# Designs tried in a protein design run: designed miniproteins, single chains, continued (3). Part 71

Each design is a single chain, and the fold is of that chain. pLDDT is the mean over its residues in the fold that is shown.

## One batch from the design tools (miniprotein)

Design m10451
Fold by ESMFold2-Fast:
Structure m10451 (fold): chain A 94 residues (1-94)
Amino acid sequence: SAAARLRAAAFEVAVLISEAEEALKAGDDETAREKLLEALRVLRDFAREQGLEDVEAAVEATIERLKAEKDIRKALELFKEEARRLVGRMEAWV
């Protein structure tokens, strides 16, 4: 069930990324940022639920880096790079 839950979390993250990109196209940088933070919280909640303390800490660090990045396009790039790494770590565990 952990693999199935990870697939569900990954799907939810993909939807949130799509919503963030649509908000960015509309010029709504704040909504785009909120959607990226929601996606990271989905990954954090999966890591927390599975007891992956090191992965949870890595997600929390990514949340803080994303909050500090004022440029939304750089924040999106940072998000995509770190989310790929985080999901890879979770996939290696399941």
Scores: mean pLDDT 87

Design m10452
Fold by ESMFold2-Fast:
Structure m10452 (fold): chain A 86 residues (1-86)
Amino acid sequence: MFAAAEAVLLAQAEQYARTQGLSPAEVAALLAAARQQTQSLQDTLSQKLTESGIGGLRDALARAKELGADPAQIAVIEEVIKKAEE
């Protein structure tokens, strides 16, 4: 699930690595970190959707924006809310 958001994070990490001239090991570390962040966020959002419904996810989105979460995390939350509203 959320393959589009994972793909975006991985593509951004690869582009950054190419721009910075990183080694294959450093690229692998960045991709692993991006994937781990995406998976952790997916697990948290799935749990909140089950417990609090769409309202709980909207509260999480508002809090994430207030705390200055990165755009990729905001996009994942918005995608989950949009899909749940369909």
Scores: mean pLDDT 65

Design m10453
Fold by ESMFold2-Fast:
Structure m10453 (fold): chain A 90 residues (1-90)
Amino acid sequence: VLPTPEQEADVEEIAKKANEATKEAMKRLEEAGASVEKITALAIRSVGAMVDAILRLSRGELSKEEAIELVEKEVKEIEDEFIEETLKEK
């Protein structure tokens, strides 16, 4: 079944917020001196977090607001992990 216009709008908003959070996290990792491999790994894991949030939304397990919070939280946790690793390597 094709998604409803409302579901498409919710997915678009979640994707937009995930993209914004990922972009800021990647910038902070670059400023911390993280390797290209770590920045790439953050981007890949952030996409995974976005997909998980969208799937949970589609199953009725989360509201749109909860899905956005979940993605932002997971991106921040990945960022904090990779910043800590980068700082320990220096």
Scores: mean pLDDT 81

Design m10454
Fold by ESMFold2-Fast:
Structure m10454 (fold): chain A 72 residues (1-72)
Amino acid sequence: EEEEVRRYLLELLGVKKPPDEITDEEFAALLRKAGEESVKLIQELKERNLTDEEVREIFKPLAEKLREIYKK
């Protein structure tokens, strides 16, 4: 669901806003930006001494939610 995907994106981007305060246009922009900056996010997480497995687990549920959105 969009609400779950918004929550995951907000957590990854460090935005502390409830999903209800994000418009559909802003949400679409966040989806696009998350895809473009996925590599940068992985690098930043690794700089915090996270393992490759930990980073992969963080992105796994997000990737599944994004696939559900893109299917439709």
Scores: mean pLDDT 61

Design m10455
Fold by ESMFold2-Fast:
Formats: sequence, C-alpha cells, structure tokens
Structure m10455 (fold): chain A 91 residues (1-91)
Amino acid sequence: ATKEDVLKLIEETYERVLAIPGVPPIVEMHLGAILTHATIMYLTGTFSTEEILEKVIEQLEEIIEETENEEVKKVLEETIEKLKELLEKAK
C-alpha cells in the first residue's frame, strides 16, 4: 500500500459523499479537511503510510459518530474497511 493509494481512496470517498442528496455542508467540510490534512501529511514526507492510515481512520470514525445520514455512514464505513485492509498490508 502506498500513500497515493490512501489519498485516492479519500478523494473517491469525498466524491461519493458529494453525490449523495441532502448531505449537510458540515459533513462535506469535515471530509474536505480530512483530505487536506492527509495531503499535507503526504507532502511533508515525515509521516509513514501507517501513520496517515491510522489518522484518517480515526477522523472518519469521528464523522460516523456525529452524522445522522445513513448513506454517508455506509460510504464512510466501506472506506474505513478498505483503509484497514491497506493498513494490514502496510505492516
């Protein structure tokens, strides 16, 4: 698993959530912030793939706890599962 694989998965997740009708703007803002933060971690070159994966999983789990939108929860849960698979391959 590469850092680029992680960023692509977050970008795809962001696009999937944006396609859901009636998503609160705060959820879109939080996902945009997660993507931005992950990109900064990647660009600094000081963080391992495992560190980026662990931080992103943590941040996505926080959104799941705060959102009432079941379609958003489903998309984020699917992304977390894929990120956890990448984390196991990175160990």
Scores: mean pLDDT 81

Design m10456
Fold by ESMFold2-Fast:
Structure m10456 (fold): chain A 97 residues (1-97)
Amino acid sequence: SLGEQLNELFKELIKLVEEIKDDEELLEYFREQLISLLKSNGIEFNAPKDASPEEEILGLLALIGVYFFNLKDEEEKKKLVEQLQSLLDEVKKKVES
């Protein structure tokens, strides 16, 4: 199911955040890509006061999860999963470089 695919993606994304936690430039890139993804779907994110970059990314992922569960169109859900997979693959490639 798309929900199962999202859960596996979130596990990989959370693991990736832990792997890159000391790479400020890559964390900021990841953060900006998540904000851009949400903004392209009409959702604005305001950083919590005193949040770390890691905490901001986790907050963005939580917001994406809420957005996914509120979607009723399977094609929109599929598009979101594909966008998250693409982002995961891109950031992983930057880690391996």
Scores: mean pLDDT 81

Design m10457
Fold by ESMFold2-Fast:
Structure m10457 (fold): chain A 90 residues (1-90)
Amino acid sequence: MIPTPALPADGSFAGTVEKIEGNKAKVRLTLVVDGKRYTLEVELDLEPIGDGYRATGTVTVDGKEYRLEGIVRKDPATGVWLVTGRATPL
């Protein structure tokens, strides 16, 4: 089924993979922290797992650093790679 776009919960992110190069992905994502939403392009490190990837990275927004941990999976209907995960303050 085609995934329905959902707004991330506070402390989470969701987005689309723009490109994958080796073990890294350029991702456009929406991050929700402290009740605010940010649209960011970030590079995440990828580790293959089953039908997808484990994605990790770090981002700084509004002077705060967050660790990003998520999963990248391919939507079988569209062929688009989607990412979802959690953001933890550093």
Scores: mean pLDDT 78

Design m10458
Fold by ESMFold2-Fast:
Structure m10458 (fold): chain A 70 residues (1-70)
Amino acid sequence: RTPVEAIPPELRAAIVIAYDYAKGRLTREQAEAEAKAHGLTLEQAIAVYKMVEKALGPEETERLAEELRA
């Protein structure tokens, strides 16, 4: 399994925000506010998540997001 430490800190927030938004844990407004707090747009956070998903696969990316969220 990919350890959370392998993910650069600047990408961790993007992964969590995009994942929580996709799972319905954050509304669009909440997700946009969280992304802005980290210097990102929601669209940039989603793009980061998709980039990681292409590199690691969807199952591994979901597990990383859950570990980062905890």
Scores: mean pLDDT 81

Design m10459
Fold by ESMFold2-Fast:
Structure m10459 (fold): chain A 80 residues (1-80)
Amino acid sequence: SLDGVLQRLQQVYQQTKERIKTASPEELDGVFSDFVAEAQAIWDREAPHLSPEDQARLEAHWTGLLDDMVALIREHRAKS
């Protein structure tokens, strides 16, 4: 279901936030790259099984999480 996919994506996001809290500035690009790769893997596996409407909702949620992640990484770099 879409809700199950969104929950998995949210889990990846929360795990990445915890990684950022303990990461050095030099590790942040790797943490971000891993986050994008895991989210892409979820999309590639799940999106073909979703309706076009649910795909659009998943894309909107992913875009929001990506924007939030970029902001978090920028903030951590600025404090370094």
Scores: mean pLDDT 84

Design m10460
Fold by ESMFold2-Fast:
Parts: sequence; structure tokens; C-alpha cells
Structure m10460 (fold): chain A 84 residues (1-84)
Amino acid sequence: SESEKAAKETAALLLVVAAITSASLGDYAGAVNDLEAAKELVEEVDPSNKEALEYLDKGIAAAKAGNAEEAIEYAKKAIEAFKK
């Protein structure tokens, strides 16, 4: 349903915002968990948004590497891709 899709899109956005906060605090495990959850939601409701999925993958990889700056950069790019 449109309502369910909108709710999941909002949840994905909030998870990416939470991941930015976690990464900024050095909580890389939290950032990875939130970005992976956001990716799962995007794959379900907007699987054609390859740009958003690519940025989420890059953000996850950066967070796993302990690179907060890069993780935050890619998370922000994923948010911009959600608007397209």
C-alpha cells in the first residue's frame, strides 16, 4: 500500500540519520546496524534506486572500516538520492 511504502521510506530516512549520529560518536557498530536496516527497507520499497543503494553500501563499508567521515559522507549522499 502507499501508506505502508511511505512509512518504510520514512523509517529508512530516520535510520540513515541515526547512523550519521552513531558514526559521529564513534559507534561504528550502531552505524552499520542502522545503515543495513535502511538498505533492507530501500531494497523492499524502492529497489530501482541503485544510487541510494550504492551509497548505503559505501557507507556500510566505511563504518565497518571505522571511517566516520566517509560513512557520514555516504549516508548524506544516500539521503539526497532518496529525494530523486
Scores: mean pLDDT 89

Design m10461
Fold by ESMFold2-Fast:
Structure m10461 (fold): chain A 87 residues (1-87)
Amino acid sequence: SFEEELEKLIKGGEEAIAAAKKANDAATTLTYFRIFADEVIRLLEKHNAPQEVIDEVRRLLAEGLTADADGRLALMRRLIELLKKLK
């Protein structure tokens, strides 16, 4: 279900944040951020989420492409909070 996929994605995002923080380098953080943001967009599009929600994720993705490692970790946390609001 959408809720089960949301729960799995939230858990995956939290694990990605922990892994990126442990690696403590900009390239690894960018890789985890891109993968997580892409998975969020795919889930939302698959389940026909409101366009406003998809647009918000795309804004956060764009912000993360120009952010440093700490900024990317903060944006991943913001994506997780956005996903939690969809429950």
Scores: mean pLDDT 85

Design m10462
Fold by ESMFold2-Fast:
Structure m10462 (fold): chain A 105 residues (1-105)
Amino acid sequence: MEEARRHLERAIRAVELAIEALKNGDYKTALYYFEEAREGAQEAIRVLEKEDPTNPKAREALEHARRALESLQKAIEAVKNKDYETAIKYAEEALEHFRRALEAL
């Protein structure tokens, strides 16, 4: 669980920095941090998938991490489409799911 926790904390920090960059109009920096968050999410999912499938905490964390990754991908696409309000909305949804994944551990 500690390894998954570190990857989730990395993803959370990266999303927070990406949202700040979006609000400042620094879209290149926002995309960089969204990619860092994506990598953190993918590593957290990889670690959680190796846990016992009967572990309810690992299953709950895995579900939230997957939902966070989906919202994060939508945020990245919104930035590429120059829809920055939608990008912030999906980034905030990703952040909430990453926090819930971390709380489940």
Scores: mean pLDDT 88

Design m10463
Fold by ESMFold2-Fast:
Structure m10463 (fold): chain A 65 residues (1-65)
Amino acid sequence: SMAERVARGVAALPTLLEMARRNPELIPDIIAVLQEHLRMAEALGDAESVQRLRAAIAELRAIQA
């Protein structure tokens, strides 16, 4: 289900953030994947997942800057 995909994406955030810090060239692709999960979380009305995904995207953009 879409909810299971969002939950799996949120659970992967610590691993994705660590990967991005070690390999910054992956950041644009990671952001694209997280933006898709954010759209799914917003469609579900999952406010907690929306907040976590937005925070992760902001952190990735800060690493990229």
Scores: mean pLDDT 88

Design m10464
Fold by ESMFold2-Fast:
Structure m10464 (fold): chain A 65 residues (1-65)
Amino acid sequence: SAFDYKVVFGDRELPALEVTDDKVVAAAHPGLRVGDKVTIIKPDGTQVEGRVVEVSADRAVVEKL
C-alpha cells in the first residue's frame, strides 16, 4: 500500500499517497521545491533516493532515482 511508504525531507516524514514503479506522490510540505532530493523509505525499511519533479499546494511528485 502507498500508505506504508514514507518520503523524508530534512527532518520531516511525509506520507505517501500513491506509489508506482518510478514515482511516489506524497503530501506537500511548504519547504519542498522542484529539484529537492528526498529519501523514500519502503515498507520493508529499505531506502531509495528520490527527486521532487512537481509541487502543488497539497501534493509533491517524487521521481525514484
Scores: mean pLDDT 80

Design m10465
Fold by ESMFold2-Fast:
Structure m10465 (fold): chain A 67 residues (1-67)
Amino acid sequence: MELPEPSPEVRRLAMEAARHRRRGDEEGYERYRRQLYDLIRRHFPDAPDEALEAAVDDHIERAEREL
């Protein structure tokens, strides 16, 4: 599954998750990661959970590289 071009909201949530993980705030990281997952699932309701998890992780990794 190729990732869709990230919306501004997807990029914002991924950046927040990356920032919290970088600071060692695991509760903040999990909160923003969950919000990002839920947002992507709304756009791709029929996508398998495995594909959504991979998309979430890829968005967060890309955001972390930009920090």
Scores: mean pLDDT 79

Design m10466
Fold by ESMFold2-Fast:
Structure m10466 (fold): chain A 100 residues (1-100)
Amino acid sequence: SALEEARRRGREEFLAALETLLNDPSLFDLADTSLPGSRLLAALWRALVNGDRAAYERYWAEIEAIVDAKLAGAEPERAALIRAYLAGAREAGEAWLAEQ
């Protein structure tokens, strides 16, 4: 149930962030693109709102690779919850793209 809750939270929070960006696209201008993580995240959101599925999938693969590297020494249960959250977020964006 904790994994299902993490996945649901990831989905809900991702959709809330997407709704915020769709209502105010100028928020993209506030991203600090000098930071690699901020630049990658901004690119992911831009790909999503532009309907660029291939770019969205590529940027998620990069995010997941970074997260997996960071979680290499983490507690397995904590790593599983973080991965479930990110899976929920990714799947929410995939579902939104399929409806465009």
Scores: mean pLDDT 81

Design m10467
Fold by ESMFold2-Fast:
Structure m10467 (fold): chain A 101 residues (1-101)
Amino acid sequence: DRAGVEALIERMREIARRLSGMERQNAMLEEARTMTPEQRALVRALAAEAKARVAAAAPDDSSLDWAEANDWVLLEAYLRAAESGDPLLAGRLVQEWIDNA
């Protein structure tokens, strides 16, 4: 359910504005853990699509919503961290994304 995943991203944005450090990290992981199996599959698909679009885009492609692409990748990173039990995994995955963009 895309609307549910988009609502989750808005909650994560609010967490990022309101919290910092470990409190922010824990709140983000908690939100990721609330996803249904259907939402988890959709997040993985949207993150993969965003990564593919970014990889195919010219550096000056103004049609790309880079902020939206980053949101999908960040949400997938927290999902993977929540599933692995490693809270530092999200930071590593996001850094790998930044280093390769």
Scores: mean pLDDT 72

Design m10468
Fold by ESMFold2-Fast:
Structure m10468 (fold): chain A 84 residues (1-84)
Amino acid sequence: MEALEKLLAEMDAEVAAQTDLSEEERAKVEKLKKLVIDVAEDKLTKEEVKKLLEEVYPLKRPLSEEELEKLVQKFIDFMKALKK
């Protein structure tokens, strides 16, 4: 749990330090924080995680279905590891 709390605190500190973030960028960071918490708490399905990652992840190109599925699984596994 401590590693997740530290990550969230670092995200908050980074947002507070950035005086030139737009309201849209701040909203994206807030959505990402909520996604991190909800995934760590097993509150979201894999499909819901996929949809939210597509909204907040700065992709230069659309990912293939296979690439996106692998990214979603790695993200879920990483967030669950942080909860321990």
Scores: mean pLDDT 65

Design m10469
Fold by ESMFold2-Fast:
Structure m10469 (fold): chain A 100 residues (1-100)
Amino acid sequence: MTPAERIVEELLADPRFAPFREPVDLAANPQWKELIKEPLSLAQIEEKLRKGGVTLEEVLADLTTLAGQVLLYNDEDSPEAKAAAYMMDLVFEKVRQLEA
């Protein structure tokens, strides 16, 4: 398992990030549909990794995009926004551990 695969697997297994496992329901939130062209999820990032040819840098970019989308359509005080911020802090900490 690559470092990128391990990070994504750990995020998928963490119940704190359950809201991010599947793409955001733009049908339930039509006001954001035009702002979010391609809703991203942890499952879609995992699928890209399974297909191969994806670098750790590309996975980090996708995770950053996912967190940004969550923050775009949720209030900063929402559980989802707080979980997205926490997810990114955890991801960067895991990356720092890989550099050691």
Scores: mean pLDDT 76

Design m10470
Fold by ESMFold2-Fast:
Structure m10470 (fold): chain A 79 residues (1-79)
Amino acid sequence: APSRAELLARLRALVAEYTRLLVEYMKQQGASQEQIDAFVAQVEAELAQLETADAASLLVAIEGVERAIARLREKLAAL
């Protein structure tokens, strides 16, 4: 089974990829810099809350972010 440290590293990598894709999508939709900055700040705050989370909570977060990335990739491909 992956260690908690490995799960946290995986979550951080996935959140970085999700943020990159969502910023790209928001720019394509004409979002303001203020809206983009507010979104990034929210994602960073949520990731900070997960830094001390247990392995089970980290696994749930990883699965959630992977699904969000997949949906966002579909939206970007449709543009």
Scores: mean pLDDT 87

Design m10471
Fold by ESMFold2-Fast:
Structure m10471 (fold): chain A 72 residues (1-72)
Amino acid sequence: SEEKEKKIESLKKAIEQLNKQLDHYRTELAELDANDDKSPEALRRRDQVERAIKGLEKGIEFLKKSIEALKK
């Protein structure tokens, strides 16, 4: 149906936005790894970035499952 197609398109756009955020955080994590900064501030930021990556990955998986559910 047209409504299902529009919903799928909306979810795909949401996944694209989350993937863009995921790429930004993965780049930041790689930079943190390269710097080998073991200060409490750097370790805290690393933990925050790793949590953000995991959250985004789960969000993307959930949206992909939602698309599959809409496809029946």
Scores: mean pLDDT 87

Design m10472
Fold by ESMFold2-Fast:
Structure m10472 (fold): chain A 91 residues (1-91)
Amino acid sequence: MRELAIRVGEFALEHGVEAVTPESVAEALGVSRETAARATQLLIAEMREVALENPELLARAEEAAAAGDMAAEEEVARELVRLAIERLRRE
């Protein structure tokens, strides 16, 4: 499952976080929709842990959301995905 979560993260970095759906991930990874959903949930859990360990990224996300700056929100989301992939590779 960890390896699949890394692939979901790589997909998100290539296509944007909004492109991550059970259908698109299942097709890209060649797995069932259920397996794709589980891998995506694991990536999201790792992103939450990364946010807790990086309060500066959380602050940047809050500022971007308050300003309605979608480009800044996407940039922070991409940074969280990159760090989550590194964390998954380390574990």
Scores: mean pLDDT 80

Design m10473
Fold by ESMFold2-Fast:
Structure m10473 (fold): chain A 66 residues (1-66)
Amino acid sequence: GEELEKKGYERAEENRKALAAGLPPPETVASEEQKQVLQEIAEKLRQIGDSLDEGIKNGTAPEPAK
């Protein structure tokens, strides 16, 4: 596929994850810096979700970060 098409698809996935987390799509923010911040927040939320999911499946609650 075209490079732009690939990046568009990846961006759509990130927007979908951000919306699922209750964040606005990155494309609605004023600047690229704000988009990067939203992407970092979405990434951290994904990691937290994965940690919780593993704890539930293993029957062990993960320790919260201090």
Scores: mean pLDDT 65

Design m10474
Fold by ESMFold2-Fast:
Structure m10474 (fold): chain A 71 residues (1-71)
Amino acid sequence: ANPEAAAKYAREASEAAAKGDAEKATKYFQLMVEAGGASEAIAKAGAEAAKKGDADRTNLYAAGGVNLAQS
């Protein structure tokens, strides 16, 4: 796992979702999975929240991924 990369991607996913860029948020959730910071299930849920414009829920999924990477 790469917790620094996972944290960076989590922040970028949250920022993209806050701007309404669901496509960019989805990309960063996929990068979090590759960094070991999220499961595919969490990344999918986060991407769906971003597509609905739910920034608060997107942030919760992003934070959950970071906590996983930190063991």
Scores: mean pLDDT 74

Design m10475
Fold by ESMFold2-Fast:
Structure m10475 (fold): chain A 98 residues (1-98)
Amino acid sequence: SMEKERHKEALIKYYKADEAELPKVDLFVDLAYAFRNRDLEKVREIAKEQGWSEEEIEELLEELENNPEAFSQLGEQRIEAIKSLEETGKLPLIPGLD
């Protein structure tokens, strides 16, 4: 979506991310949106593209199915932090990025 790509751009600009760091930004934003949306198929696609084993992917998907609220909240928290960055130019502490 346009919002997702804009959020990636905001993080890249804030961190002055180089080419080696772009996959980390993509992963962070793509997972945040997939978790918020409870999109198990998208989580599988993202994990597979990152080189995760089938066993690791199945374990992650099982955790998501058992705790969908917790993962949805984590995704929302990450997206709201990026929105705060867009509005204020300041990034609040984001769990799992530092």
Scores: mean pLDDT 81

Design m10476
Fold by ESMFold2-Fast:
Structure m10476 (fold): chain A 108 residues (1-108)
Amino acid sequence: MTVEELLKLSYEELRKRLYDLAMQENIDVEEFLLVLSAIFIRKGVDRELVEKYRKLVLDKTPLPVYLLMQPTLSEEERKKNLDALLDSDAATQQALLNNWIDYLEKIE
């Protein structure tokens, strides 16, 4: 599935799909990042910034996803982490993505 196909879904449908992916025993990081990217774009985060972030996470390390969705966390804590991220405004989300991009560009 492409980001363009996901952007045809409502914000509620995207959020539900992200939760469904997050609750899987083995998280599909690539699909999780595609859905998360569509949510960021829908909220008004710059598309090129979101795509740069997604590519760097896939190329370098899924650490940003694993910090959010650690297996040791309860389903309630994972939902709380996702809710905190998704309920933040576009400016806060852009700042988070810029911080992760800066970190990821410095590692091998």
Scores: mean pLDDT 79

Design m10477
Fold by ESMFold2-Fast:
Structure m10477 (fold): chain A 89 residues (1-89)
Amino acid sequence: DVARVRALAAALAATTDEAEALALAEEFARVAERLMAAGKEALAALLPALEAAARSPVPAVRRAALAALGMAYAALGDEALAAEAAARY
């Protein structure tokens, strides 16, 4: 659900432990994929958390977040922000 993805994104943005970051990134990717199927309202609700995760010091976390942002912005019809996220990936 949206709350879980937001919590995972916040945990990813806050972690500095590589093993924890990898486990959280994997869980985030799985949950985010299902949430993207849930529709535009769910996608819009997690954008701030994904933007925070995209600024993580952990490369794997940033990559997962940027991929999710690109897909979310594209699904919401914001092609400019989707292209920007893809360029940062």
Scores: mean pLDDT 70

Design m10478
Fold by ESMFold2-Fast:
Structure m10478 (fold): chain A 62 residues (1-62)
Amino acid sequence: SEGEKLGEEGYKLGKELGKKLSPEEANKALGEKFADRLSKLSSDDADIATAGLIQGANEGLK
């Protein structure tokens, strides 16, 4: 699905950003980068994508 694709993309970027940035900075950058694409998804796909973004950032941070 589109949500799965965006979630996987966001997971990868989230991991990279989480290693380089603070949690606040990483979350802000991810939100800004994916805001438009997330807004165009169904609720279910947006939830899947958002979960991927969060998981990636969390894994990168610690």
Scores: mean pLDDT 76

Design m10479
Fold by ESMFold2-Fast:
Order: sequence, then structure tokens, then C-alpha cells
Structure m10479 (fold): chain A 67 residues (1-67)
Amino acid sequence: MRADQIALLRRRRDVARRLAEQGVADAGVAARHFDQAIRALQQGDDDTALAHYEQGVAHLRRAQAQA
């Protein structure tokens, strides 16, 4: 269900934003990608949402390795 996917993306975005506030370099990029994925899902653009989700996850993994 789309609402469940958006809820998951919001949780990941919030984690990324928290790390960005702590100065973790890749976290801000991850947060922006999750925000764009949420907007794409809300507009019914599943392909764009998937692309941004994958980029967000990659940047979040780098951010967590730096923290």
C-alpha cells in the first residue's frame, strides 16, 4: 500500500535528517533523495520514486559508516 511505503520513506528521511544535523556529510544528500522519493510516490511516479529511494539508501549507508 502506498501509504505504508510513504511512512517507511518518512522514517528513513527522519534518520538521515538527524545525522545531517550532527554534521554527517552524506546524510543531507540521503534526506533529499528520500524527500524526492516521497513526492514521486504521492504523484504516482513509481519509477522516479524507486530511483531516488535507491540513491537515498546508498547515501544513508555511507553516512552511517561515517557516524
Scores: mean pLDDT 84

Design m10480
Fold by ESMFold2-Fast:
Structure m10480 (fold): chain A 88 residues (1-88)
Amino acid sequence: MAAIAALEEAMRAEDADAIARALAEATGRPELAPALAEGLRLARRLEEGEELSEEERARLEEVSRVMEEMLRAVREEKARAEGKEIVE
């Protein structure tokens, strides 16, 4: 699955925009890519010691829930594809 492979590569490269786009495409929800990219940037800012506003923190928590659900869906789809496409 090209979209899942792109997501794995983007995560390895630590590219927030690429991760967001690949995850949104892999789950069939390309409209969510901007929100996911924003959440990933907020997480990075927090990791770098920057203080987030109450609104930014709430946004990060909301995007984190959506991202966790989408990552679970991608893992389920990958497992189904592997179970369906057994190559000897």
Scores: mean pLDDT 71

Design m10481
Fold by ESMFold2-Fast:
Structure m10481 (fold): chain A 70 residues (1-70)
Amino acid sequence: SSLLDQALALIAAEDLAVVPVLLEVLRQDPRLASFLAGFIKQASPAFVAALREELARHPEAAPLLAELDR
């Protein structure tokens, strides 16, 4: 979907504006959590830490946070 493409582009750019886009992607298809986590893990440690902190404030991000902890 266009939302998934936007999420991947923002992760590649290490832009925290990805947070609301990720929440909508996960709301529509939580099965994408594993795929998104694999992509996020390739980013800088600083971006991953900031993203995890913000995602932890949103219950809808729980499947993605679980995959990031693997």
Scores: mean pLDDT 86

Design m10482
Fold by ESMFold2-Fast:
Structure m10482 (fold): chain A 94 residues (1-94)
Amino acid sequence: SLLDELEELVAEVKRIMAETKEKLEEMKKNNEPVSKLLEVVEEALRRVEEIRRRMEEIAAQLPSDNPQVQEALLIVDAAVADLRAEKEKLKKEL
């Protein structure tokens, strides 16, 4: 169902965010170049934005007041915002 697909997409966003955070922390400990950290954040942002587009397609087919739809969009919007903030922070370190 569309709601089951939406739940899977939310789980994927959470996984991407957790893996990206862990990878960035490891890379920082290893004193890797900021340019490499930027590549990791940009790839994560690309993946999350692609999921966001699919979530928006699903949301268009469901009632706008559906709590699962509202929660999924809030989660993906927060993830995009966090990744954009990290990208801007890293850009200032170049």
Scores: mean pLDDT 90

Design m10483
Fold by ESMFold2-Fast:
Structure m10483 (fold): chain A 115 residues (1-115)
Amino acid sequence: SEEETFREKVRKVASILTALEISLTGLLFEAKLRYPELDAEIDALNAEITKVLQEFRKRMDEAIANRDWEAMKRAVEEFAKRVIELIKRSKLPEEIKQEMIDLVEAATKDLLATL
């Protein structure tokens, strides 16, 4: 049914977001082990990314409640832009920044393909 298809898309969105959060957290934890001098900066970036993820989840929940596909797509695009900008402005090594950006871009592509 249309309702079953909608519920499946919502579950897939939740799965993609959970996988992204786990992967980003893992990379930041690895970065803390490799670069202990950046511990405070990595914690600050993690807190900022977590805040953006929480704000994105709230926007997605509102868009889902309203069945507003265009609002969901806009929320995904704004989320990706904000997280990538935070990563680019961080003091992390370029290799770690690129790995994080690649994860965000891949998740964004999967989210938009789901919607």
Scores: mean pLDDT 88

Design m10484
Fold by ESMFold2-Fast:
Structure m10484 (fold): chain A 68 residues (1-68)
Amino acid sequence: SVEELFEEVKRLLEEMVEKGYMSEEEFNRALADIEKVLSELSEEEARELLTLIKDYLQQELAKFEAEK
């Protein structure tokens, strides 16, 4: 569901903040930007976008872990 995908995206962003890879300000901006875009999309489009964001964040988190 859109709700489950959005919670997974929030979880990944929270993990980045906890590990020092992202500031709280960046976290809040990212959530606001995602929510704004989601408000303009259908449920199907929102699921596709959130899946893409989740995959991207997982890859970026792995890179930060490797580079730190």
Scores: mean pLDDT 82

